Designed miniproteins, single chains, continued (2). Designs and how they scored, part 21

Each design is a single chain, and the fold is of that chain. pLDDT is the mean over its residues in the fold that is shown.

## One batch from the design tools (miniprotein)

Design m4702
Fold by ESMFold2-Fast:
Structure m4702 (fold): chain A 99 residues (1-99)
Amino acid sequence: MAEEAKKLLEEAISELDRAATLARQNGDVETAEKAERLSQTAKELLKLVDDPRARRFVADTMREIAEEARKLAETASPGVAQELRRAADIFEKAADVAA
């Protein structure tokens, strides 16, 4: 199950990176920077996702990133918001598998 959580986490990071890129292309620097920070935090979780000692911390942090991505989506352009919500859904799925 750690391998499935890792794969989902990598997919969610990819969606956050796409949201950040699209926000930068649209001139929404604030949304891009916030999405990039969430992506950086998620990338640090990749080092911990297969460690049973970190399982709860990883799951809780993934849920926190999902909530922040959803909040960011509320003020983002429709295309960026869609990618942020997709990332959030994948992070929650990854958290459920990791727990």
Scores: mean pLDDT 86

Design m4703
Fold by ESMFold2-Fast:
Structure m4703 (fold): chain A 65 residues (1-65)
Amino acid sequence: MQKAVASGVAAAIIAMSLGAKAEVTVEDGKVKVTISDATPEQKEELEKEFKRLKEAGLIDELTIK
């Protein structure tokens, strides 16, 4: 499976789920997602999505700003 495709999917899922600004970066095959402008409610949803996406092998790291 292509991680580049997976990273794009992860970004789309997170953006749709939260309505927040999401950025996906791939470093040495690791998919990292950075969220900006997250509210407390979105932060809680991000943690749920992080667990789901990590379980699916789509994301390796989540950063909330």
Scores: mean pLDDT 65

Design m4704
Fold by ESMFold2-Fast:
Structure m4704 (fold): chain A 59 residues (1-59)
Amino acid sequence: MATEEAKERILEAAKVMIEDGHDLETILRAVRLAGKHFGLPEEALEETIKEVKELYEKA
């Protein structure tokens, strides 16, 4: 429940950062920071990072 909501919020923020022209490294740093802030388990954070990388490559 809370983990899935946090993941969705992080992915939405990452999409905005991609549209704003931020580098992948900057986006991934923000994603990791947000994941720690929301208390995401390491596995869920790694899945979120994988999805962010896929979004960046397709943008």
Scores: mean pLDDT 81

Design m4705
Fold by ESMFold2-Fast:
Structure m4705 (fold): chain A 99 residues (1-99)
Amino acid sequence: LSLEELEADPLLAAQTLALARVNRDYELAALAIRALRDNPRFRELEALRDKGTPEALARLEALLDSPDPLVRALAAGLLAHHPDPAIRERARAVALSLN
């Protein structure tokens, strides 16, 4: 996977980020983050994680069930290293279901 391929396909970039973070592939995760940096949806969801309030994190967790595959993949990637093991496991399950 190249940066150019990931920049051209935000869904592929989001799926790549989720799987890379679950597998602790830090180089691949960094490449996917680079491709998503200018994506407004990624920036919105990353801002919810960074805000870190219970309300913001609950909203981000609810997006794991989104009908939009891009939103599900982004939420899974952003929650893969959450301090709560129950949330990490849910994010992992979503990431592994992405095809």
Scores: mean pLDDT 84

Design m4706
Fold by ESMFold2-Fast:
Structure m4706 (fold): chain A 80 residues (1-80)
Amino acid sequence: MIIPITKDDGSVVNIEVSEETSVEELVLKLGEAVGISREEAEAVAKKLEESGITGKELIEHFKDGITEENLRYIFENALK
């Protein structure tokens, strides 16, 4: 499965994921694509796991695409 991320420069980065992709692995891949630090991405993954969110649910949410700006906003707000 592919999650398309539209970058601020208009380019598209495709993140390859599977049904077995963990929340941590997915969040780290998404964070790297939009320039979020590994430490921040790991903290977000932990928060999502503590909330009972699955990798499959995250893939379903992002499968139709997301902008870099919106993804950064999600990361910044997940740690509040």
Scores: mean pLDDT 80

Design m4707
Fold by ESMFold2-Fast:
Structure m4707 (fold): chain A 94 residues (1-94)
Amino acid sequence: SRLEENAEGLVEFVSTLSPERRALLVELLREAYRLMEEEGKSVEEAVEAIRKRIEEDPRLSPADKEMFYGVVYGFAKMYEEDPELARRTLERIE
C-alpha cells in the first residue's frame, strides 16, 4: 500500500542521516507519537508542538528544519491512518 511504501521510505531516509541528525529526528518523531497516543492530540496539534521545537533548535539549518517538519507531518498522518504501522515504523528507526 502507499502507506506501507511511505513507512519504508521513512526508514530508508532516516538510515541516510548522520547519527546526530538521526537521533534528533527520532526524538521528534517519538514526541509526536507520544502527543497523539498518550495525550490524544490531533495531527495539527502534535505537528505544531514539534514545529516550535524544530524552529527553536540552533543545530538545524533552514533546509533541515523544512525537511524535518515534512517528515514529522508525514509520520503524524501515518499515525492518523494506521497507529500500529506508525508504532512499528518508529521501533525500526530507533
Scores: mean pLDDT 85

Design m4708
Fold by ESMFold2-Fast:
Structure m4708 (fold): chain A 102 residues (1-102)
Amino acid sequence: LPPRLQRLYKNKKTGAVANTGSVAMILELLERFGVKPKTKYITEQEGLEMLKDFFKENNIELPSDEGSEMILKLLELLAKEKNKSIGEVMREIMERVEKNRV
């Protein structure tokens, strides 16, 4: 997972704001699946809750309660949907996080 961002992340489509790279990555991934943020300022705990809600709503078994494992599972699902490698999808998501720094 990317480290804490020096600058805030802001998603240009949803307006959601995060101060960590992990939450920024969660928001970018969930946007790809059409998930709306719960609040404007997303904490790490709220980001993890959004991941858990997504898995529950889509009847996908949680790999663990660990955020990095949930993120990896989303990367795998997105890679399969787009017929791309996990590395390609991860790169695309990380590039979006970088572009959305304020």
Scores: mean pLDDT 78

Design m4709
Fold by ESMFold2-Fast:
Structure m4709 (fold): chain A 83 residues (1-83)
Amino acid sequence: MEEREKARKEAIEQVKKAIDLAENGSTEDAQKAIRETLEKVREAAALAGPEAIKASYYVEQALENPDKAVEYLKKAREILEKG
């Protein structure tokens, strides 16, 4: 599997976990998962370009706005899956 494809798949998987924790977990677990997701999405952005950069922006917004975290994470997931 190409390194870019692997990074993208890992980023998508982390976003899915962050969404689940934001919907069903504690605020602390959700915040930790969102931080870990931001790292993975930034790795994907370094390899893939503008689409993944947009996704990293939405993950950062999820971290800064916990009340809207699920909304922002779903946008990030959509961008990563389509780009």
Scores: mean pLDDT 79

Design m4710
Fold by ESMFold2-Fast:
Structure m4710 (fold): chain A 64 residues (1-64)
Amino acid sequence: SEIEIAAEELIKELKLPESERNRVIQELQLTADGFENVGFPHDIALKFAKAIVKETYRAKLSAK
């Protein structure tokens, strides 16, 4: 699925452990669903979800 591909890209880019895969997928799904629920089309919702989840993980990595 597009979400699984997006999660794979994010894991590789941020060098996240494989154990984080399911969490990244879940966060992407929840965020994309949120944007679709307020009227954004699926492709735009996924684009926003990818950006938000990526910055969230970057912030977590910087806090270590």
Scores: mean pLDDT 82

Design m4711
Fold by ESMFold2-Fast:
Structure m4711 (fold): chain A 91 residues (1-91)
Amino acid sequence: GANKNGVEGGELAMKGGTLAVREAPKEALPLAIAGALAGIGGLVESELLGDGRGARDGGKLAYEAGKKAGSEEAYKLGKKGYELGEKGAKE
């Protein structure tokens, strides 16, 4: 079945990365875009393949992007995505 922790983590990583893209200065945009795309990929992998690793990696990228952008909401979303993706990757 779908990896619930990975799916939720991927959604949070996508939201965090997307928010970082909206709020980021140009220097943070590549990392924010990478986080959003990795979050989408991690959501798909968790839902179709039961693999939370993509959500973990996407959440970490969104967290780093949010910190670099100075967006507290974005890095909090990315951190939660990372933590849930880690749980999904282990289960």
Scores: mean pLDDT 80

Design m4712
Fold by ESMFold2-Fast:
Structure m4712 (fold): chain A 80 residues (1-80)
Amino acid sequence: EVPSVEEAVAEVERLAADYRAGKITLDEFLERVSELLRKYFEAGDIEGVLAILETAAGLLPVDDRLRLMQEADRIFREVL
């Protein structure tokens, strides 16, 4: 079960808004985004993976982007 790219992007946008509002931690945000990335990797939907990563990176402060990229790399190594 893979959500549409539009639905996944909207979910990432909501998660980023919750993180910026202090409703969730960075770890929780990264865990939820990682779950979406894993689903798209397992489905072979590379366009979906890139859309999620680009959306999340664009919505995070620069200091948090490195950690997002580290989580993405971890998933790449686990799934591929």
Scores: mean pLDDT 81

Design m4713
Fold by ESMFold2-Fast:
Structure m4713 (fold): chain A 75 residues (1-75)
Amino acid sequence: LTPEEIYKLAVESALEAGASKEVAEEAGKKAAEAFSQGTIDDAAGALAATLRPHLGSPKANKAAKLFIEKVEEKL
């Protein structure tokens, strides 16, 4: 997986969890940056952390789970 693919999967997961396009794109960028510096789990954590102030913890955690599922389907 490339950072660009991580960005796309993170944006899709954020949108499915109920984020606006702007928030989803920010979360996707943060997930891709975290992946470039670390692991898929770091990307999922960055996604959840970015979404949490906007959606609350349950929806942010849902986005992280959806993201991990999408990543696993690509491996």
Scores: mean pLDDT 88

Design m4714
Fold by ESMFold2-Fast:
Order: C-alpha cells, then sequence, then structure tokens
Structure m4714 (fold): chain A 87 residues (1-87)
C-alpha cells in the first residue's frame, strides 16, 4: 500500500508566554487530510487544526512543546518529525 511522504513542519524554536506563534505544515504532495498537532512535554494535546496548512497557537504556560503534522492519502498515512518549541 502506498504511503504518503511525511509532511514538513515549520515553527520557531522558542516563544514567550502569551505570544501568538505561527505554525506551518507543508505536504510533500497533495494529500486527503492534513492535521497539525501541538503537544506538551508529557504528550498532552494543547492544540489541533484539521484541514489547514497554517495554525496560530498561543502558549499560556512555560515548558517544552512539540509540533507534529499528520498526512493521509487513501489508506496510507505518515507523520512529520516533531519540531520542538521552548516557551
Amino acid sequence: TPVPLPPEVSAPSSAKVGEAVKLTATPAAPVDELTLLVTDENGNLVAETVGQTEATVTFTKPGTYYATALATLGDGGSASRPVRIDV
């Protein structure tokens, strides 16, 4: 079964509490669905955006966060490498 190439995620490496941060997910080719996820250092979901290539997230607590993009195409799926954001 063909697997889509992993999407790329662009995010700043650091942010301040209360700062609006722009995240961008770029699929390697057209995909059926693209999901942007932001998790904290313990894997708790902080933000989720479905069907968009860009998301704006405001962090309310200091800590280490990870941005990941998921892409689906037909019966296949792939995930980006997590991008670390220090707040």
Scores: mean pLDDT 81

Design m4715
Fold by ESMFold2-Fast:
Structure m4715 (fold): chain A 77 residues (1-77)
Amino acid sequence: ALSPEQQALLDRAMAVRERAEALDLPEAVRDEVGALVQEALDAIEAAAASTDPAERAALLARAEEAIRRAEALVAAA
């Protein structure tokens, strides 16, 4: 099961993806947002599978950074 922190990041990643899909974004921006969302999802999944607290923290920080960058791109579009 996902932790509350992991679930919150997953919800944010899904919200960014849904918003990006609803917008008529330029192909390059859509591709970059898609890559960042996928990076975040991969990091969240890896964090959920990890039993190392330091590894989980690093992966969740990576996911949050990717989500933040994707959110900024969508907001600027």
Scores: mean pLDDT 86

Design m4716
Fold by ESMFold2-Fast:
Parts: structure tokens; C-alpha cells; sequence
Structure m4716 (fold): chain A 71 residues (1-71)
């Protein structure tokens, strides 16, 4: 599932355990207005590209929401 894939990307990026990464993934999806059960792998990879791969100061959450919802 996209939630599991996003959690794995968070684990690798930040060195978090699976349980903590799944909580972080769910919180990030909630912030973006996404349903975890409806999130696929392509959405998870787009979130990584637009959010997790960038410095915090370069993240525009409204742009991320628009891009992800277009998938």
C-alpha cells in the first residue's frame, strides 16, 4: 500500500523505526488531506519528491496538495 511505502521512505530518510514512521506517514497524509486507505504507491513517491527530499523552508504544502490530488 502507499501508506506502507511512504513509511518505508520515512524510515530510510530519517532512521526511524517502522511504528514511528507509520505514525509520521499517517500524520503527513492527514496534513495533506489524503485518506491513508486510498493512498497508492505513486502518491507516496510524489510526497517523497515534493516534501521529504526538500529542506523544510522549500516545502509549499498547498502546492504539494494540488500536485498529489492530480494523480
Amino acid sequence: SGLEHLAELIMEKFGLDRETAEIAARLLLKELGLDPAATDREVAEKIYELVLSKPPEEIDLEEVRREVKSI
Scores: mean pLDDT 78

Design m4717
Fold by ESMFold2-Fast:
Structure m4717 (fold): chain A 74 residues (1-74)
Amino acid sequence: SPGERLERALEEGFEAVDLLEKKGDKETAKKALEHFLGLQPQFDAVLAQVPEEERPRLRAKREEVVRRLEELAA
């Protein structure tokens, strides 16, 4: 389902952040942030297919991945 696809993508995002926190550098984190931000239109297109009541949770998870990447890139 669209929701399952987004949950999987977000899980992979959190795994990437965890790896960067353990072994990454600032430049790698910046590139990861740029790439993840570039996926926003695709995320929003899939999110539009998810039931309305589920969307805030998925948005919050995405915002958390971005926040952690921004902290690593700072």
Scores: mean pLDDT 83

Design m4718
Fold by ESMFold2-Fast:
Structure m4718 (fold): chain A 83 residues (1-83)
Amino acid sequence: SVLELSPEEQKIYEEGVKLAEEYAKRAAETGNYGEVMRELTKKLAELFSKMEDPRKGAQLLTGLALRAIGDALDAELARRRAA
């Protein structure tokens, strides 16, 4: 299904994207993937609790958490190539 976002929901989503990017980088830098991803999930849950539709919030949280895991691997690989 196509997920339609209001302008207010889009701002919440953009904040979630920034959190996911920050925490993906932190996970790669520290190597503590489990703890960092659990902290990200809690922050995303708090952020997306502001969505009027909790199903929409859960979908966005899930998508960004999974994306952050993939981005953390990419960041680790980039870090190793730069070293």
Scores: mean pLDDT 82

Design m4719
Fold by ESMFold2-Fast:
Structure m4719 (fold): chain A 83 residues (1-83)
Amino acid sequence: SETAEQVRELLEKLANEEEIDLSELSEKTREFYELLKKLEEGYKKGEIDEEVAKKLALLLLELRYELQEDEEEYKRALEEIKK
């Protein structure tokens, strides 16, 4: 999934303190980033929005599933090429 791959790259860039170009992100990836920022801002204020946290957790679970399927499909394609 394009969104799952973009979220993975986004998280890697954030971990490495790299600049992120929001204009190259899909709408769903931007939604993920906005939810993450809202959760972080709420944490800094001592107020965690449970609904925002739940939405972020559900989106992460969905993206993990899509990323796993994309990886298995990629491996299958590589095995066909090696024949």
Scores: mean pLDDT 68

Design m4720
Fold by ESMFold2-Fast:
Structure m4720 (fold): chain A 65 residues (1-65)
Amino acid sequence: WDPLDSEKALKEAKELVEKMPEMSVPEQVGAILRIMGMRLDAEAQGDKETAKELDELLKEAVEKM
């Protein structure tokens, strides 16, 4: 397992959230699953701050569906 790069994960999640309104439904579902996966990886690494920020971004992504 490669450790999650917190900075890259947060940047990727933010870009996915911003693109959500322009995505098809399958792409939106894929984006949600990607952010969920990164959040779980952050939690597994004990990075609670990154996990919390990813959880907030996940909520924003769902609101933009």
Scores: mean pLDDT 80

Design m4721
Fold by ESMFold2-Fast:
Structure m4721 (fold): chain A 94 residues (1-94)
Amino acid sequence: SELKELIKKVLKKHGVEVKDEEIEDIMKVNGEELKEVFEVAEKSGLDLKAVEEKLREIAEEEGLVDDDPEEVVKERIRKAAEMFVELYKEMKEV
């Protein structure tokens, strides 16, 4: 629940209104996979490209991008990586 509230807070701070159902869809990423993304962000020194590569690996393993054009997949992964980097920064300041 604390992670859900943190995600909601970060998105609201950046002017993104999200419904609780949309946050639950983001959190359907297994907690272990979410931890792996944050570990990549920390070890890479917040390298956006390293986070993008880890998110692509997860998305391909889960079949989340099989039907999407490559340009759409690339944009979605980039936006997700930016969100995860911002979440990690907020977690580290608390």
Scores: mean pLDDT 67

Design m4722
Fold by ESMFold2-Fast:
Structure m4722 (fold): chain A 79 residues (1-79)
Amino acid sequence: MLRAEERGPGLLEQARRAAEAALRAAAQDPSVEAEAEITEESVRVRVVDHAAGEVYLLEARRDGEEAVVRAERMPLEEW
């Protein structure tokens, strides 16, 4: 399992771009499923890669003047 957390300004916009990229990548690969929930205050992305057997999660939310982004990668079996 790989887990990372980052905090700072502009991260919410970066998370939105990452969500859009994940959805585009999933559209080109039938073994990959992606779901995203994008609001003005938060971004949540889940990517299930059946070929690799991995799940990628990205969550970002506004926290005052900054945003908190959490990214996690885990085996599909652990999810």
Scores: mean pLDDT 77

Design m4723
Fold by ESMFold2-Fast:
Structure m4723 (fold): chain A 65 residues (1-65)
Amino acid sequence: SEIELDAAFGMARIAAWAYGAEVVSEEDKRIVVRTSVSDEELEALRKTFAALSKASGMELEVEKV
């Protein structure tokens, strides 16, 4: 639903901010963020995004610089 997509989008932005990641692309049902954090922090962010993606149906991607 619209509410679920909006909530997932908001949570993805909060998670990106918490991990010092930059939102580099926002498309219908897709968000891409870029980060330079450690591999451990990157794995944690990817797990968070995977959970949000499964719950909402959005495509959430993390790129490492």
Scores: mean pLDDT 72

Design m4724
Fold by ESMFold2-Fast:
Structure m4724 (fold): chain A 95 residues (1-95)
Amino acid sequence: KKITNDDALKVLKVAFKALGLTNANIRKFLDVDGDNTLTTKDVKHFLKEAKKKLDSSTFDKLVELFDFNNDGTVNDKDLLLFIRSIAPYLLLKAG
């Protein structure tokens, strides 16, 4: 499935609005290991924290947005597609 920057931004905006995060904190929140590189591990950590902070219905909607192949499960392939799609947005916001 072709994932666009708009699809990735929808996921981020839903999660960050619910978590009360600003655009200035987006990259640091996603890049939890501080190596200036996004990995599937970073996104898994983000989802784990989101699950703790979001109500179940909002979290379920977030998971649905990450499930790009609509198999009912968010796997490493879905997370990699998300990272690839969001990378240009993060570079523009990091300056």
Scores: mean pLDDT 61

Design m4725
Fold by ESMFold2-Fast:
Structure m4725 (fold): chain A 84 residues (1-84)
Amino acid sequence: SLAALEVKLDEQLPSLDEELKKLALELQVTIGVIEIVEGVKKTVEKKANTPEAKEENKKLEEKIEELKKEREELLKKIEELLKK
């Protein structure tokens, strides 16, 4: 029956609202992490003009770029779910 299929879907797959909530939470976490890493980068830039600090700053910049790409992917997934 259709009702039995709906019960199985509820058990096996999250609802659209649950998927949206999960993606929204992941997006919020990613935004928060970007802000923290940007804060650390600014602190490193102010604290030392050494080659070691410059290399650390470069690594932090690369991390921020990766996180920004993750943010864009999450936004696209949310937008696609909202279109359906």
Scores: mean pLDDT 73

Design m4726
Fold by ESMFold2-Fast:
Structure m4726 (fold): chain A 70 residues (1-70)
Amino acid sequence: MEEKQKLAIRSVAEILRAIGALLDGDVETAQEEIKSLEEIAKQFEEMGYTEDAERVKKLIERLKKEVESL
């Protein structure tokens, strides 16, 4: 559970940073945070936490759409 908890905390932090960057119109920072979230989603999948990985991936797609609208 330790690694899953660390990934979950990291995903929340990256999500908050991405949202902050989007609100500020900072495309570069938003894209960096999206890449970090993609790495976290892959780690969840590798650990067998497919539901958590799917939730992160859905959020990544939403964030990518927001970046495209900036």
Scores: mean pLDDT 81

Design m4727
Fold by ESMFold2-Fast:
Structure m4727 (fold): chain A 73 residues (1-73)
Amino acid sequence: AKEEEMVEKFEADLAGAVAYLQENPDPELIEQVRRRAEGLARQLMERITDPALRERLRAAYEEFLAALERLLA
């Protein structure tokens, strides 16, 4: 379904961003990526109606933020 594909793409994009930032961490770039991801998560939460997919999106975003915090430590 379209909503599931959107969540899968978001999860893949977040994982790819974390992997990229791990290779060459730049605090300014990390903050730019964080802001972009926040905007995308907000837009997706407005469009996704399936409660299970909403929770999956939320969990993926929280995991992403935790990964960024580890990169800045």
Scores: mean pLDDT 85

Design m4728
Fold by ESMFold2-Fast:
Structure m4728 (fold): chain A 107 residues (1-107)
Amino acid sequence: VSPAQEEIRNVIAEGLSKIPGVKVEVKGNTITVTYEGDEKGKEILERALDILGTIPGIKVEKKGNTFTITVNLSKEQENNPEVIKAIKDAIKAILDEALAEIKKYLE
């Protein structure tokens, strides 16, 4: 895993680990997410992960209550600090919104 891929992977893992009911496991360039909360929280998480999967170099796969996120950046993305920054900012925005929605619902 390249330093840039690891940085993006870590931003995703940190954001997801803050969400109640989410378990996060990291291996290489892959993040495995298991959701143990209710159906409403799962819907919010699924929407956020669907948006995350639209980012070039990020792939999201769903199977039941488990999501697999793979970070596979192109060399062009890895060599462009502005692109890495834009991806990090987008990830933070997506996951912070999901966290806020889930927390509000669980109250």
Scores: mean pLDDT 83

Design m4729
Fold by ESMFold2-Fast:
Structure m4729 (fold): chain A 70 residues (1-70)
Amino acid sequence: MPPVTVDVVAPASLEEAARKAAERVKKMPGILSATVSPDPEDPDQVVVRIVAENPEALYEGVRTVLEELR
């Protein structure tokens, strides 16, 4: 099965929280990568890209990021 990917967009003011969330998500089962980068379309935003082996792992990763960004 090909990996599944989602991008979570956050304000650049939350970049530190996004990076902490990505580091936590990287350690989760079924997560292949989690990276934080500037949004090329909007410099006031950062993008957290999560790549997972399956939709269940992706769901848990996204949930974890959203909990950190609140």
Scores: mean pLDDT 80

Design m4730
Fold by ESMFold2-Fast:
Structure m4730 (fold): chain A 100 residues (1-100)
Amino acid sequence: EEQKERQKKAAEIAKKNAETAEKWREERAKRLLKKAGFSEEEIKKRTIEELIEELEASDDPRLRNVAGLLRDYVEQVEEFKKAAEKYEKDPDKPFSIRPP
């Protein structure tokens, strides 16, 4: 029974971590996008993918570097979310992925 309660608690933590990771993704992405010269209005009106694509199309290697960092971060968050979802479906498997 204690083991089942620990697994339920771990699944609850995984859900909260996935929600937190999404907020961290948005805030970190906003900081990187502002550093790349985008306004808060542009960030709000466009998807993160559209903003990354604009940075990738830039002639400035520094802006292309920011696009790469944003893609890596988005991929890490998605991997973390997938791990959390898998853990919720199968709590017997260890959850070992760090939040981004």
Scores: mean pLDDT 71

Design m4731
Fold by ESMFold2-Fast:
Structure m4731 (fold): chain A 74 residues (1-74)
Amino acid sequence: MLSPMELLDAFAKKAKELEETISDVKELEKELERLRREFIAEARRLFPDDPETVARMEAVAEGEVKEILERAKE
């Protein structure tokens, strides 16, 4: 079973792959948002009885997406 940290690490790795693969900022934003939605759905499935952990994971994922998009704009 994946821990919250392992799931976050997997998300970060996929987000980095998207950043390296997609040069168009708008397309990158769409793909990162799709990845974030899939990640949150998986987190809720794996931790159905721990909404606080899921909320923290969602906040971390949102922060990573924001940081990637900020870098891509430069």
Scores: mean pLDDT 81

Design m4732
Fold by ESMFold2-Fast:
Structure m4732 (fold): chain A 73 residues (1-73)
Amino acid sequence: SMAKEKAKEYLRKAAEAHMEGRNEEAAEYFEKALSLLEPEQHDEALRLLAEEVGKLLKKEAEEIKKKRKEEEE
């Protein structure tokens, strides 16, 4: 549904804001995502947020790994 797609968009924005240290914006986007979902979908929203954060952390870890190898070599 359109509401689920919009909620997922807000969850991605929340994850990005969190990774950039913008915790207030991250919380606002997360609240917006929850407002588009039924209460019983909140656990699913948390799981989706964790997946989006995990993707960003994985990308960040690979970039840090590349930089450190370059500095060591």
Scores: mean pLDDT 79

Design m4733
Fold by ESMFold2-Fast:
Structure m4733 (fold): chain A 86 residues (1-86)
Amino acid sequence: MKKTLLDEFTFPADQAEEALEKAREMVEKAFSLKDYKVEIEVTLPSGETLTVSVEDPEGALRAVRMAIDAAKAAGEELTIKVYKYE
């Protein structure tokens, strides 16, 4: 499978609210690309990566919220990436 980066957003922990709004937009945009297999990848401050399928929008939003909460608590930045597979 070819993995293509569609969008990438990095935010500092002090902008957690703005990051949540941007993450919601990215998730909604990814789900509009139904003809592609789309995944959302979120890197936690611990270095752990959460990858969620576009087929579960609620799961994707929960993962993003969890990562934002973790980044805010740790005072570290968070990176959210949206990929498509073809």
Scores: mean pLDDT 68

Design m4734
Fold by ESMFold2-Fast:
Structure m4734 (fold): chain A 66 residues (1-66)
Amino acid sequence: SMDDVRQSAKIFMDSVLELMPDEYKKEVEELKKELEKISKTKDVKTLQQKMLDVAKKVQSLLKKAK
């Protein structure tokens, strides 16, 4: 459901916040705002596609932090 996706997105973002060093906090905050906007999308197909895009951006940040 949409609520399950929103909950998963929040848990994921909280996890990223815990893993990321302080120098990347601004990027994480921007991704969090993007996730909030995406979670308000009513079209499930668009929601899934945009969530995948955010996940790729988060993975890129984690790679940079390593």
Scores: mean pLDDT 72

Design m4735
Fold by ESMFold2-Fast:
Formats: sequence, structure tokens, C-alpha cells
Structure m4735 (fold): chain A 100 residues (1-100)
Amino acid sequence: SALEEAARAEAERARELARRLAELGQTDVASNMLSALDSALAGTPAQAATMFGVMAKGARELAEELRRQGDEEAAEVAEELARSMFRAYQYYAALVAAQR
């Protein structure tokens, strides 16, 4: 479906952004996010929605912490990651709603 394709596109963007966080020294967080992305994409739309929602919040909180530390480049990447994960959440949530 178009919603599933859009969700997968946002998930792939999130994967690239997580790899960029690893390059910027956020290796452990990036590794955890990449593992969670694989788990979300292997699950049901409902499981994916829940996981992307949690991940989006985590990435936003990371961005705020990195900004407080003065790491503006990593903070901007984490903000983009949070936005991409939130869009994936919205698409998977819409897929769940369409199944009702």
C-alpha cells in the first residue's frame, strides 16, 4: 500500500540518519536505534507504530541533550531522525486505523 511504502521510505531515511549519528560518535545509541528499526520493520503495523513512536521520542530527547552539550551537528541529525521516525509512526498508525 502507499502508506506502507511511505512508512518504509521514512524508516530507510531514519536508518541513514542513525548511521550518521554513529559517524558523529553516538555509536551505542545509533546501534540500538538500528536494531530497533529492524525489529519495527519485521513486526505488525501496530507493533511498528508503537516502536516508531517510542523511538521518535527518544531521538528528540537525544537531540535536546546534544544541543545542551554544544554538539549542534549531532543534535540536528537527531532532530531529523526524530522527525523521520515520527512520520513512520504516523503512516503505520494510519495503516492500523484502516484495518478497523
Scores: mean pLDDT 89

Design m4736
Fold by ESMFold2-Fast:
Structure m4736 (fold): chain A 92 residues (1-92)
Amino acid sequence: MEEEVSREEKLEFYFAGVEALVDELSKNPNDEVAIEKLAKLYVYAENTFNEEDVKKFEEYVEKLMEEKLTEEQKKRFYEKVEELKKEEEKKK
C-alpha cells in the first residue's frame, strides 16, 4: 500500500504487530495461533518490503524473540516459517 503511507510507517505497523504477538506469546507460551500469526507476518514482510527493510524487520523480530520468548518457542516459530514458505512457493 503506497498511497498515503510511507515506507517507514508500513515498517512501524509491522514492528507493532510483531511486538504485540511476541508479548502475547510471552504470556501464553502454548498459543499456536499467535505463533502462526507471527510466522505469517514474518513471511509477508519478505514479500512486501525490499531487502534492506526485510533485514531490519528480521533483526527486530530476532531481538524481541531473544528477549521475550523461550528457545522452544523460537524453534516452533521457525518451523512455522518454513511451512508457510513452502505453501507460498506452491501458490506462486
Scores: mean pLDDT 77

